# Designed miniproteins, single chains, continued (5): the designs that were tried, part 47

Each design is a single chain, and the fold is of that chain. pLDDT is the mean over its residues in the fold that is shown.

## One batch from the design tools (miniprotein)

Design m17714
Fold by ESMFold2-Fast:
Structure m17714 (fold): chain A 102 residues (1-102)
Amino acid sequence: DTMDKIIQRLLDYAKEHPEETKELAEKLAEGYRKLAEELRKRGAPPEEIEAYEVIAELYERLAEDPLDEEAIRRYAAFVTAFLRTSSLVEAARAMKEVEEKR
């Protein structure tokens, strides 16, 4: 299905382009961390701040190991949920559901 295809494509890309995957993950992690802090400073809802923090943590993990299959599965769940809902909060919840099924 769509998620299995996303997981496989992400793994294939990371295997062929490990340095590019790490660099992208590092930049995205920094960006999401910075945005989470800006949201916290503005008094945004805790759910929104947490959504940015959990996606930052995912990218930090991918920056350390771009072939981390568990992180890739969480990322696929995030992307699939985000494409369906256009909501970072819903996408973050989808990632947590994958983590709970460990």
Scores: mean pLDDT 79

Design m17715
Fold by ESMFold2-Fast:
Structure m17715 (fold): chain A 60 residues (1-60)
Amino acid sequence: SAAQLAAIHDLEEALEKAKDAPEETRELLRQALEYAKQGNLEKASELVRKAREIAPEAVA
């Protein structure tokens, strides 16, 4: 879907920006990307929220 493709793109960008972020933040973003690739956008957004709570600067 268009929403899934947009989520994948946004998460790939977020991971690129988060290269120097805490390992926990990067791991959460990697997990979110995997869920987005599976079409599970609800779980992906949950993990993005957790990553943002740890390092807001790494998540747009």
Scores: mean pLDDT 80

Design m17716
Fold by ESMFold2-Fast:
Structure m17716 (fold): chain A 79 residues (1-79)
Amino acid sequence: MDREEGERLLAEGEELAREGRLEEAARKYEEAAVLYYRAGDLEGAARALEKAAEAYEKLGRLDVAEQLRRAAEALRRKA
């Protein structure tokens, strides 16, 4: 199910982030956000996008991080 799959990808992303594999972690967080969104879990999707934004910020990709934070805010406004 999309929500359960999203939780799995979120956990994988967190493990990758602990290993310092921030690019891979960010990708897993973005995939998790898509699955949460498809499941109708807008809050879950927003949280996943915020984790992706944090990873991109640590990578120096401030432009991407800002876009993802705006997307998370927009999702919360719909919830």
Scores: mean pLDDT 85

Design m17717
Fold by ESMFold2-Fast:
Structure m17717 (fold): chain A 113 residues (1-113)
Amino acid sequence: FADEKELRIEVDLSHLPTLTDEEIDAVARALLDLFQGARDAAAHYGVDRIEIVLRLGSDPQAREEAEKKARELAEKYGVGAGIAVDESTPDRIVERIVAALREAGFKVEVVRS
């Protein structure tokens, strides 16, 4: 739609090394700062929708489905996050990041390959 303003954020973390829980929590805080800053900027500039794609896995099909979920959530809620994971992505990194984002009020859906 020509008159709609969208902000799209894609973060590729698929190459993160093995992290401790404290390091995962630090990454989650950095992501929250980024996404909250984007939400504040969007409100200031009249952006209608924010689509967030977070890549924790390298599978291109999971990435494409995460992008689709981010659009669906952003269309419904104004902001939506899709997280792409694969079999190599540790469950603890996914769980901690998702919990932090949801606690901050973001609508998040995880896509597995």
Scores: mean pLDDT 82

Design m17718
Fold by ESMFold2-Fast:
Structure m17718 (fold): chain A 88 residues (1-88)
Amino acid sequence: NAVELAKEALETAKEALELAEEMLRDPERKATPEGATAAALLAIGALFLAELALKSGDEEAIKLAKEAIELAKRALEKAKEALRLSSL
């Protein structure tokens, strides 16, 4: 079901964003290469699921997938920043 796939993408994107934001709230103690990598991989996974949902042609799935893509892109940028801070 394309709508369920889009919902999974959205939840995965939210998880990725929360993980990245937690690291950025206390980067000296919480930003780790492992944590940043995990957040980035979750965000990439969400983007792939959302792309599949977009190809369905289902209007509800497309709406949810677009939200997931926006959150996943934001999560990926924050994960990259956490990785930079962890690598210093």
Scores: mean pLDDT 87

Design m17719
Fold by ESMFold2-Fast:
Structure m17719 (fold): chain A 66 residues (1-66)
Amino acid sequence: MSAEELAEEADKLGARAVTLYAEGRMSREEAERMIREAARLLQEAGFSKETAERAYRNGLAGVEAS
C-alpha cells in the first residue's frame, strides 16, 4: 500500500469512528482505538510524528464534539 493510500485510509478511519460514535453505533473506547490506529497507519506510511499527532487530535476532537 502506498503512503498516499495509507494516509487516505487513516483519514477515512478517523471520520468513520466519529460518525459511528455520533450515531450510537460504536462505543467511545472503540472510536478512540480506531482513531489511534489511524494515527499509527500514518507513522507506518513514513509521515512525520507531527502529522500523526495532528490526525489523532483531530479525531479525538470529532468524538468530543459528538
Scores: mean pLDDT 78

Design m17720
Fold by ESMFold2-Fast:
Structure m17720 (fold): chain A 94 residues (1-94)
Amino acid sequence: MEKDIEEALKEYQKMLEEGFSREEAVRRILEKYFGKSPSLAIAALLTLVGDALDEAFKENKGDIEKIREKLQPKFDEINTLVKELIAKEEAAAA
């Protein structure tokens, strides 16, 4: 667990230094640690959701309908990614 956290933080820092966006770097941490570290996978997933929520609320200032319209495609993308990661873990176990 502690070793995985240190490795994940080093990889995240390296990706940012290489010019990756925060979203892309967090997605790569999620993909790498999915099935290996549940806490890191959850932390990465919550970061993606939290960043999407913050951006939608900041841009639309309390217009709940517009916030929902902005968030729906982001949540669909995250749901698709999680389903693909589950399928890859199931395939690796076969």
Scores: mean pLDDT 80

Design m17721
Fold by ESMFold2-Fast:
Parts: structure tokens; C-alpha cells; sequence
Structure m17721 (fold): chain A 99 residues (1-99)
């Protein structure tokens, strides 16, 4: 759809403004989507990640960016696979944190 194409285009443009690891992460995400027909949620996620990478480059603390990214990933997981998938992911994160 046009909306998916616009989100991918915006993510690609944001990636051009980044440097180092932030640029590599966004470019890898854009490349991954370009090899598949992306769903609207996948395109939204790539754009969100690109915007977070830009905020990190502009001085937003890494811990804040990582928390926002995790919250978005859990939100998208719930929307794609339902609330049980989100609960399982949260439980696995808690288990890893206890190690």
C-alpha cells in the first residue's frame, strides 16, 4: 500500500542522516523489509526504529531509547499474535533478567 511505501521511504531517508551502529541497524531493518512484502505493522516498526535512532544521535539517553523500543516491540507483538504472545515475551524477559 502507499502508506507502507511512504513509511519505508521515510525510514530510508532517516537512515541516510545517521552514522555508525545506528545507521547499520536502520539499514539492516530496511533491507530485511525490502526482501518481503511488509505488513503495515512491520513498516511502522522500521519507521519507529529509525526515528529512535535519530533521537539517540540527537542526545536522548540510550536507556530511554531502549525502553521505548521494547515497549513498541511488545505492542506490535500483541497486535500481530495476541496478548498471550506478549505475556510469554514478558515472562522470558523477566527470566533473563533473573540470570
Amino acid sequence: SKEIEEKIKRATELAKELTGADKEQVEAAVEHLSKRLPGELAAEYVLFRAELAKRLAEGTPKEVVEEELLKKELELLEKTKGPEAKEEAEKKLEERAKE
Scores: mean pLDDT 69

Design m17722
Fold by ESMFold2-Fast:
Structure m17722 (fold): chain A 55 residues (1-55)
Amino acid sequence: GNKSDEEQIKIFHEKYGIKEEDIRKLIEMVKNGIDNEEYKKLVEKIGKAIDEVDA
């Protein structure tokens, strides 16, 4: 990824405790228009982590 993508990965990792690998994978899937079962599970996993911190 570019410098901006790496900065976003670090912020989400530090703020929400999400694995950097999971965030990077989500960014790549979005850029490639992937919406398969793996993408849906990853979105659910990340969304749950965000909700847990923001609750």
Scores: mean pLDDT 77

Design m17723
Fold by ESMFold2-Fast:
Structure m17723 (fold): chain A 90 residues (1-90)
Amino acid sequence: MDVDELLFLGQLYLSKGDYDKAIEYFEKAIEKGGEDNVRAYRLLADAYEMKGEKEKAIEYYEKALNIVRKHLGEDSPLAKELEKRIEELK
């Protein structure tokens, strides 16, 4: 299965409230790797946040933030959005 298909299925399950299946698909997307790793980590964090696992959500948002800072820079809009989200969850 393609990474894009895994992310699509994960988002579909997330929209239906099946957070556990969403997490499973996003984890598979991360395992297959590639340029979508940032998106997969961010979506995985969203799923954990919706499931009520705040500490796990923060952990995965921080992983996404580190990748964004490395590739797009510290001042990128996405980096600032992730920083704000992490602070609001603490």
Scores: mean pLDDT 82

Design m17724
Fold by ESMFold2-Fast:
Structure m17724 (fold): chain A 130 residues (1-130)
Amino acid sequence: SELEQQEETARRLLQLTIDLLSRLSDALANNASTEELRAILDEAARRIADLLVESLPELLRLSPEELLELTRGVLLQRLIDLMSEVTGEPEETIEELFNKLLNGEASDEERQKLLEMLKKVTDTLKQKIG
């Protein structure tokens, strides 16, 4: 049914989000470069964009660059919102940490704080699918 197809798409989106969170957590734990962290985010945004195009063909009217930028923006905002909800940290604080991380300006303490928040969110989302 259409409902079953929507549920499957939602599960796939959730799994891609968990994969992203796990990959970012592993990369941060292994002192990954800013370039590697940005590459992980871009790869996740492309995978999510591909899934969204399967469900919403009208998105094909956007250029590949516009679709990637839109998907990346939505993904980052959703992660910030979710991390804020799970950790109780203000969205502005989390946004600042992500901006510092992606610009290569994050301290070791800021990287560790972000890693701890990502782990909490990952565990919360895994409970939702288990």
Scores: mean pLDDT 81

Design m17725
Fold by ESMFold2-Fast:
Structure m17725 (fold): chain A 66 residues (1-66)
Amino acid sequence: SGIDYWRARLAADPDDAEAWYLLGRALMAEGRYEEAIEAFERALALDPDHEDARVALAEARERLGL
């Protein structure tokens, strides 16, 4: 699955902001919103200017009523 792929990649290279963002998107597709929030927050910690991750984080939070 996309989640398994990105998790394996991040186990090898945890400092890949784009990989954290793409993991978050895969988690969103599976309805795993809390885990998606964590992935997007990690992407933004590595790349604060990642606009797509910021927008996706807001969407994931809205899905949880935050």
Scores: mean pLDDT 90

Design m17726
Fold by ESMFold2-Fast:
Structure m17726 (fold): chain A 60 residues (1-60)
Amino acid sequence: SPKHRDLARKINEILEEYLEGKLSLEEAIKKVREKLDELGVPKDAADSIINGVRDEMLRE
């Protein structure tokens, strides 16, 4: 769906900014959480996505 496509794109943009050193880990997590909330993602799904994003960020 368009909303799911936009969500994936925004999360990838935030991950890229973190990997480029433009965002701290906590700033990146905050931005992901804000985007999930804006798009009405349920809390359980949002927590799973944030855990996955944190794992990805911590591999660097």
Scores: mean pLDDT 76

Design m17727
Fold by ESMFold2-Fast:
Structure m17727 (fold): chain A 89 residues (1-89)
Amino acid sequence: MKEEEERESKEAVERIREATRRALEGDDEENIRLAGEYRRRGTKGDVAVAAVLLTSVGLGEKATESIAKSLSEEVRKAVLEAVRRVREA
């Protein structure tokens, strides 16, 4: 039970890191498309990935703040760091 939640959090953090790297590539059209796919999947982790990708085009900030409050501490920290990094790049 708790181990499964930890595994899911680690996977979400890795997905967020991957999304951050992709957002920094600067392909707005692809980032918007991928964000749509992740949002459609509907898990909290997937929606967080979508928010990070949309931050590259200036659309993710409000969604990211809302999602961060409902995520585990580890995933929340990764999302907030990713958003800041993308915004500062």
Scores: mean pLDDT 71

Design m17728
Fold by ESMFold2-Fast:
Structure m17728 (fold): chain A 98 residues (1-98)
Amino acid sequence: MEIPFLSEEDRETLVKKFKELNKALDEALSEITDPELRSKIVSLDVAARIQVAAGDYDGAIATLKELKKLVEQIPNEELREKVLKAIDDFIKTLEKLK
């Protein structure tokens, strides 16, 4: 399996954006009472993480865009906006690496 060649700065940026997304998702997931929606969000987050680790940035971007559609269903506007911003920031970071 190919390991993506990243600079130390790019790796630190990915780790930071990943932590920001995880924090926002953890806060939002605590407010979601629908177990099906919660499960789908977690599954897409895990899929995006696996794709990033594999160097599949195009696949990760596609998965993150699907995650955005589910996040738009979150009724808490503040939490929804935080997660959407974190996803958009992560997509922009991945676009720079491809």
Scores: mean pLDDT 80

Design m17729
Fold by ESMFold2-Fast:
Structure m17729 (fold): chain A 80 residues (1-80)
Amino acid sequence: MELTPEQWDKLAQAQQELAAFAAELAARLRAGELSVDQVEAALRAKTAELIKKYKFSPEMAELFEANTRQIIAHIRAQAA
């Protein structure tokens, strides 16, 4: 798989946006404002929005979704 410099920049920006959003959700989860299921739903919705915003190819969308699954797994492990 060959990513162009533009695709790498978009992926990096989307990952930064998702990471910032995930950190905010994790803080709200710790404060008791959100459930783990609400955090997962919000992260999945944000992932879909970022894929649309950055116009990711199917291959890039798959990589980005894999990153989201890792974040969700980490949050679930910490919430247990």
Scores: mean pLDDT 82

Design m17730
Fold by ESMFold2-Fast:
Structure m17730 (fold): chain A 75 residues (1-75)
Amino acid sequence: MYELSERELAILEVLGKGPASAGQIAAALGLSRATVRRHLRRLEAAGLVARDPETGRYSLTEAGRAAVRAAYAAR
C-alpha cells in the first residue's frame, strides 16, 4: 500500500474540495509549486490523483478518497 505523508494527505484534502492546479494547491498549503509537483507526481503514480491534460488540473480518484478515509481512521 502507498503510505501517505502529512503533506500528501493535505494535498488530497485540497483536491477533495474540487480539481486544482499545482499552483492553486501550493497557494492553499503555503508550499512551493516545485514541492507540490513532486508530491503530485508520486500521488499520480500511486493512482490517487489524475491529471487533466487539457486544463493541467489534478482531481482526486476514488482510490485517493479511500486513502484519505483510511488515513483519518488510523488517527
Scores: mean pLDDT 81

Design m17731
Fold by ESMFold2-Fast:
Structure m17731 (fold): chain A 57 residues (1-57)
Amino acid sequence: GPAAEAALAAARAAAEAGDAERADQYGTLSVILASQEGGDAEAMGAAVTAIFREAGL
């Protein structure tokens, strides 16, 4: 849903900036929000993992 996607976008921006702590916080939030919005929390977790892998974190 919209909140989960916004948190994922924030996680990506933080990862690209090299801010691993903020990227982890927003990534965790995106998974929680996906679960609350009735979305696919497993798919969101995979997207967060991909962001960290691509950023070298």
Scores: mean pLDDT 83

Design m17732
Fold by ESMFold2-Fast:
Structure m17732 (fold): chain A 67 residues (1-67)
Amino acid sequence: EELYKLVKEKLKLQEEILRNSDVDPERAAELARKYRDILDKIRSLIPNYTPEQLKEIYEKAKEELKK
């Protein structure tokens, strides 16, 4: 549940950083700090999941973002 939400936020922030990198570098830097904080939270939660569960969570997050 929590990991799934963080993975979705990570993917959304990654997209926003790429869109802002050339247009608004200040905004891109702000988003990159948030991205790093989310990565740290994800890393702290990873040990609570099996490799199979992690794969399912990432695949589900990617599929929902395609919609």
Scores: mean pLDDT 78

Design m17733
Fold by ESMFold2-Fast:
Structure m17733 (fold): chain A 58 residues (1-58)
Amino acid sequence: SSMEEERRRLLILGDASEGLALMSLSVGKISDEEGAKVMEEVAQKNRELSREYYEKAR
């Protein structure tokens, strides 16, 4: 059904956004203090986006 296809798409987007958050934190670990803060903010934004996708998939 179209609802099942939409749910699958949202779950993939949620997983991708969480992956981007983890990547951003990893980049932060090899950055200076300012770069680490920027990467933490990028990770937070991607985790919020991931949460929104998972919420829509419910």
Scores: mean pLDDT 87

Design m17734
Fold by ESMFold2-Fast:
Structure m17734 (fold): chain A 63 residues (1-63)
Amino acid sequence: ADPVVIRVAKHELMTYGGLSEEEADEVIELALAGKLEEAIKLLQSHGLSEEQARKIVNGIASQ
C-alpha cells in the first residue's frame, strides 16, 4: 500500500471520527485485508456516516 495514502487515511479517521491512532490503524488493517464492511461498521460506531466511512475505506482498499 502507498504510505502517503495510508498516512492521509489515518489523519482523516482521527479528524472526522475522533479515533485514536490505534483505532485508526485497526480500520486501515481491516480495509487492507478486504474486510470492507467490518471497517465501515467500525467507523460508523465512532460516529462517521455510512457515506463518509465507505469513501475512506474504498480509498484505502484501492491500494
Scores: mean pLDDT 79

Design m17735
Fold by ESMFold2-Fast:
Structure m17735 (fold): chain A 61 residues (1-61)
Amino acid sequence: MDKIHEAVRELVALIAPLLQAGDLEAAREAGERFVASIEDPEVREMVESAGKTMLTHAEQR
């Protein structure tokens, strides 16, 4: 299975409940900590991009 898809799914599971609660700062911190734990730099960059997109969409609601 694609490691990028697995990592993105884990990120979503981690920050989605925080975004639903309106806690954008907690979601940002949790997302940044998760991204920092990714050892593969290519996977890390893709997951970081996905997390930034999710936070941007949440902030515009």
Scores: mean pLDDT 77

Design m17736
Fold by ESMFold2-Fast:
Structure m17736 (fold): chain A 61 residues (1-61)
Amino acid sequence: SMDEVKAAADALLETLADWSPAQWQRLVDWLRREAARETDPQKKAALEAIVAMLEAALAGR
C-alpha cells in the first residue's frame, strides 16, 4: 500500500542519515533508472515519489 511505501521511505531516510552525499546520489541514480524501467503506473509513481523525497533530502544537506 502507499502507507507502507511511505513508512519504508521514512525508514530509509533514517537509515541513510549517516551516508555521504555521494552514496545518496548513487542510490538516487539507481532508483531513477528503476522508475524509468517500471511499467506498472502505481509502482512507477511510488518509485518516483521515493526519488523525489531522497532528492529533496539530499539537496537539504
Scores: mean pLDDT 79

Design m17737
Fold by ESMFold2-Fast:
Structure m17737 (fold): chain A 55 residues (1-55)
Amino acid sequence: GAAEAAARGRNARLAGEQLKDPKALALGTQAEEAGRAGDAERANAYVAQASSLIG
């Protein structure tokens, strides 16, 4: 759901901070915001993009 997508976005944002990857940080932040807004589809899309940069 949206809450789980927001949590995944937060984790991606933190990973971006640790890796000093500004794109992963930005995508993780957008995923967290979309998830908090209730948009699980958009949040999961941003999480997938962030994961491609940090995985």
Scores: mean pLDDT 81

Design m17738
Fold by ESMFold2-Fast:
Structure m17738 (fold): chain A 65 residues (1-65)
Amino acid sequence: MISDALKKAEEALKAGATPEEAARIFVEIVNPKWEILSVREEDGYVVIEVKTPDGTTRTFRIKKP
């Protein structure tokens, strides 16, 4: 599920989506209750930080085209 969400977000970036749009797509697929804390670009990746409902923070990296 997470790997599929990352792939769909990467496909959105290839289609011209913004980093923020890609982050939203990712969260909607995995769990829409996750709170997006930050979206940034780093070394050819979109880096997304999310807060889960249990209070943990997770970071994901989506490869830019």
Scores: mean pLDDT 81

Design m17739
Fold by ESMFold2-Fast:
Structure m17739 (fold): chain A 81 residues (1-81)
Amino acid sequence: MEKVEEARKLILRAGQALNDGDYEKAVRFAEEALKIAEEAGDYKTIAMAYTVLAQAYRGLGDEEKAEEARKKADIYVEKYN
C-alpha cells in the first residue's frame, strides 16, 4: 500500500523534473517508481512510470529508449482492459 504511494510520489517528482528540464533527474525518479510498481504489480503506476521515461528520454535525445518506453506504457495500459 505505502510502496505504491511512494512510487506515485516519485512519478510526481519526475514530472516536476520534466517541467524544469532536468531530464536526467526525471529518469532517476521514474526508474525508482517503476521498480517499486513492478514489485507491487501495479500496472497503472508502471504505465505512468514508462510514460514519464518516454518524455524524459525524448528530452535527452535518446529516441530509441523513448520509443521503447512509450511501447511499454501502451502495453501496461492495455493490461487494465
Scores: mean pLDDT 85

Design m17740
Fold by ESMFold2-Fast:
Structure m17740 (fold): chain A 117 residues (1-117)
Amino acid sequence: SAVEEARRLLEEARRRLEELRRAGLVNPEAARLFEEALRALERAIESGADRALIEEAAALAAQGLGVNASPEGATAVAEGLLRAQGATPAEALRLVAEGMLRALDAIGETPAAPIRA
């Protein structure tokens, strides 16, 4: 189901965030905001897909991406939000969770601007 897929994506995003923290690839304040976003998303899943909690999770993720200066990550979350607007609550959860995971993957791939010689 979409809710089960959202839970799986949430678990993957939580693991990815921990990996990025250990590697020093994510700003500590951004990591805190992402952790808050993941907690809001978990509450949304437990509440039966409350729209306000889904929106809170997305807003916190967007704030974290702004702090981390990740344009690719911000785009991934924004695309998830846009798709979620016309979706059922369960599908909106999946789309936001997927956007968060994609954003964390983007941070892991481009954690800093390349140093040009």
Scores: mean pLDDT 77

Design m17741
Fold by ESMFold2-Fast:
Structure m17741 (fold): chain A 80 residues (1-80)
Amino acid sequence: SMEDLIEFYEKAFSHLSKEELEALLARHRQNIATLEEGIAEYRKLDEKGDKFAGTLVLFHETLLDIERAVEEALQRLLEK
């Protein structure tokens, strides 16, 4: 589940300093922004009838879900 993925990343990052967690959070937020831009462009192509664009949207949305799980895990660690 998404919660299991978040808990996995919380455990993986639990020994990092606050400064390291903040730096990782900034990096993953940039990754999220890049993926959101890519999804928006592929959606435009899908609307124009590109037969592969819908598949690329689904692939990028899966990557975005993983990045959001990492973001949530890092936020939880920073709140402790």
Scores: mean pLDDT 89

Design m17742
Fold by ESMFold2-Fast:
Structure m17742 (fold): chain A 69 residues (1-69)
Amino acid sequence: DEERERFIRRVAEMAAGGIAGAYALSGQTLTPEQLEAVRRRIEEALRANEDAPGFQEAYRIWRGEATAP
């Protein structure tokens, strides 16, 4: 499902961005390569848990209410 893949990519992107921001606030900057590695790890974790109740509920909310800046 392309929408599910978009959800996974979007969540991974947001989470990786948050991690990069936390590092920056600590005086440490992630390289583009490190940021991509973090995003991929999050994507893999999300795909491994696609059938988890929490993932299913979050995906339903995102699909019906996906609003992001």
Scores: mean pLDDT 76

Design m17743
Fold by ESMFold2-Fast:
Structure m17743 (fold): chain A 100 residues (1-100)
Amino acid sequence: GYAEEAEEAARRAEEAARRAAEGPDGPAGLEAAMAGGVAAVAGGAAAASGGGEEAAKAAAEAARKAAEAAERGAREGGRAGAEDAAIGARAAAEGARRAE
């Protein structure tokens, strides 16, 4: 389901952020931002798909913040950008899980 997709995307964002912290291996900031965007989309879909009103609102807010963090991560790049995207992605995944 959407919560599972958001969880997988959050794991990818976190892995990219970890690689960015360990050294300059490729475009880890962009990888984390792309994964964060996927988590945001999946989290938004989970919010729309029939959780309780409060859980759905919380999931939608987490998804919006994750999308914003992914955009900042893509713009800033590097370790800090990857970390921001990963934090947002995790919040979106948790919101999606609560909405289910």
Scores: mean pLDDT 77

Design m17744
Fold by ESMFold2-Fast:
Structure m17744 (fold): chain A 100 residues (1-100)
Amino acid sequence: MIEKEVEELLKEAEKALEEGDKSKVAAIYTSLVIKAIGYELDGNYYEAGLYYKAAGEIAEKEGDYELAAKYYRKAAEYFEKAGDKELAKEAREKAEEAEK
């Protein structure tokens, strides 16, 4: 399941942030966004939403709240397209919180 892959990438990003390894954080973030775009282009909206949400979480941890809100809104859009109303609502709430 890709949820486990996303969770592992988020844990690696969190560790890299704690260690001050900005290059590793950037590499993981870039990987998440590229994977999100790949799933989006293939019409795999649920998977695209998971990767965009993860990218938003990393941006938020780096203090880039504008970028975090952008990716949380993309995640919400793709969760809606996938028919997952609960995940879409959660992602929208994260975007609204990041914009404050």
Scores: mean pLDDT 84

Design m17745
Fold by ESMFold2-Fast:
Structure m17745 (fold): chain A 74 residues (1-74)
Amino acid sequence: KELEEKLKKLLEVAPDSPYAHYGLGRVYYEKGEYEKAIEHFRKAMELFEKEGDESMVETVRKFIEEAQKKLKEK
């Protein structure tokens, strides 16, 4: 997928990009790879917390909760 490839390239040059991790988390979520999605979302949340972006922290936290529910087949 074009977005996945671009996000992986972004992560190669900027491994601490919260948006790259957030985007990859969403790509893996759409693919049904919820474990990988959660890992990237958790990393994005940590990075957004460092930046003080409370709104993005809340957004990413909700995606983690959704992915966790999918893992439990709920």
Scores: mean pLDDT 80

Design m17746
Fold by ESMFold2-Fast:
Structure m17746 (fold): chain A 99 residues (1-99)
Amino acid sequence: DPAKIEEARKRIEEILKRYPTLEEILEEAKRSDPEEALLLYGAALALLDPSKLDEVAQLVAALLNTPGWTPAEAQAHVDFLRDLLEAKLRAKRILAEQA
């Protein structure tokens, strides 16, 4: 749904305007409910690779609009985005070591 993707994109852009650093975004994510945490981890991913903002917004919109959220399912979606962020941070460290 293009409207849901656009909504997620705007919310991620607002987070990036509010929090200038990755550390500030991650600290806020730790204190947030799962819906807010999804947007914050999405914003962290976009901060690491701004060219992927639209792809991140699409992914976050898909997760947020999954019907029938239980607390466990919401947490699984947060864990997925957190793991993806950690994998990207690890890949950047490995690439820096090889350069």
Scores: mean pLDDT 79

Design m17747
Fold by ESMFold2-Fast:
Structure m17747 (fold): chain A 71 residues (1-71)
Amino acid sequence: SGPYVRGEAAFEAGDYETAIAHYDEAIAAAATPEVQAVLYANRGKAYEKLGDYEKAEAYYAKAKALDPTIA
């Protein structure tokens, strides 16, 4: 499975640090801003679960900048 699938599996398991590592791999492999936006949003959500609200907000803002249609 690709790094995104591994990241989602780790997130569902509650292993947010491992999810972030896999999302970072997926971001490095991402070809489009729209795909990067989804990955940054997922990275932000993982930081939110870890209680790092400052990083979560920063990554949500980055996702929105890459794809303004992302919620």
Scores: mean pLDDT 84

Design m17748
Fold by ESMFold2-Fast:
Structure m17748 (fold): chain A 81 residues (1-81)
Amino acid sequence: GLEEGKKAYAKGDLDTAIRHFTKEAEKGNAEAWLNLGEVYMLQGKYDESIKAFTKALELDPNNKRAKVNLENAKVRKKIAE
């Protein structure tokens, strides 16, 4: 679940965190999409991060954290190019 994903992330187990967040995100959980995007940003996977934050905003358009993180992911992608 979402909590198991957060615990895995706190331990640095990013693969386990992604697996749990992906399962919750597929159920329509906006917070899971937000957390998934943040893990992808840490891995430098900016395209995957942008998609995840975009899905979080589709589910919760007023989520300020998702809006800020989406913009940051776009900036980081442009710098990494």
Scores: mean pLDDT 87

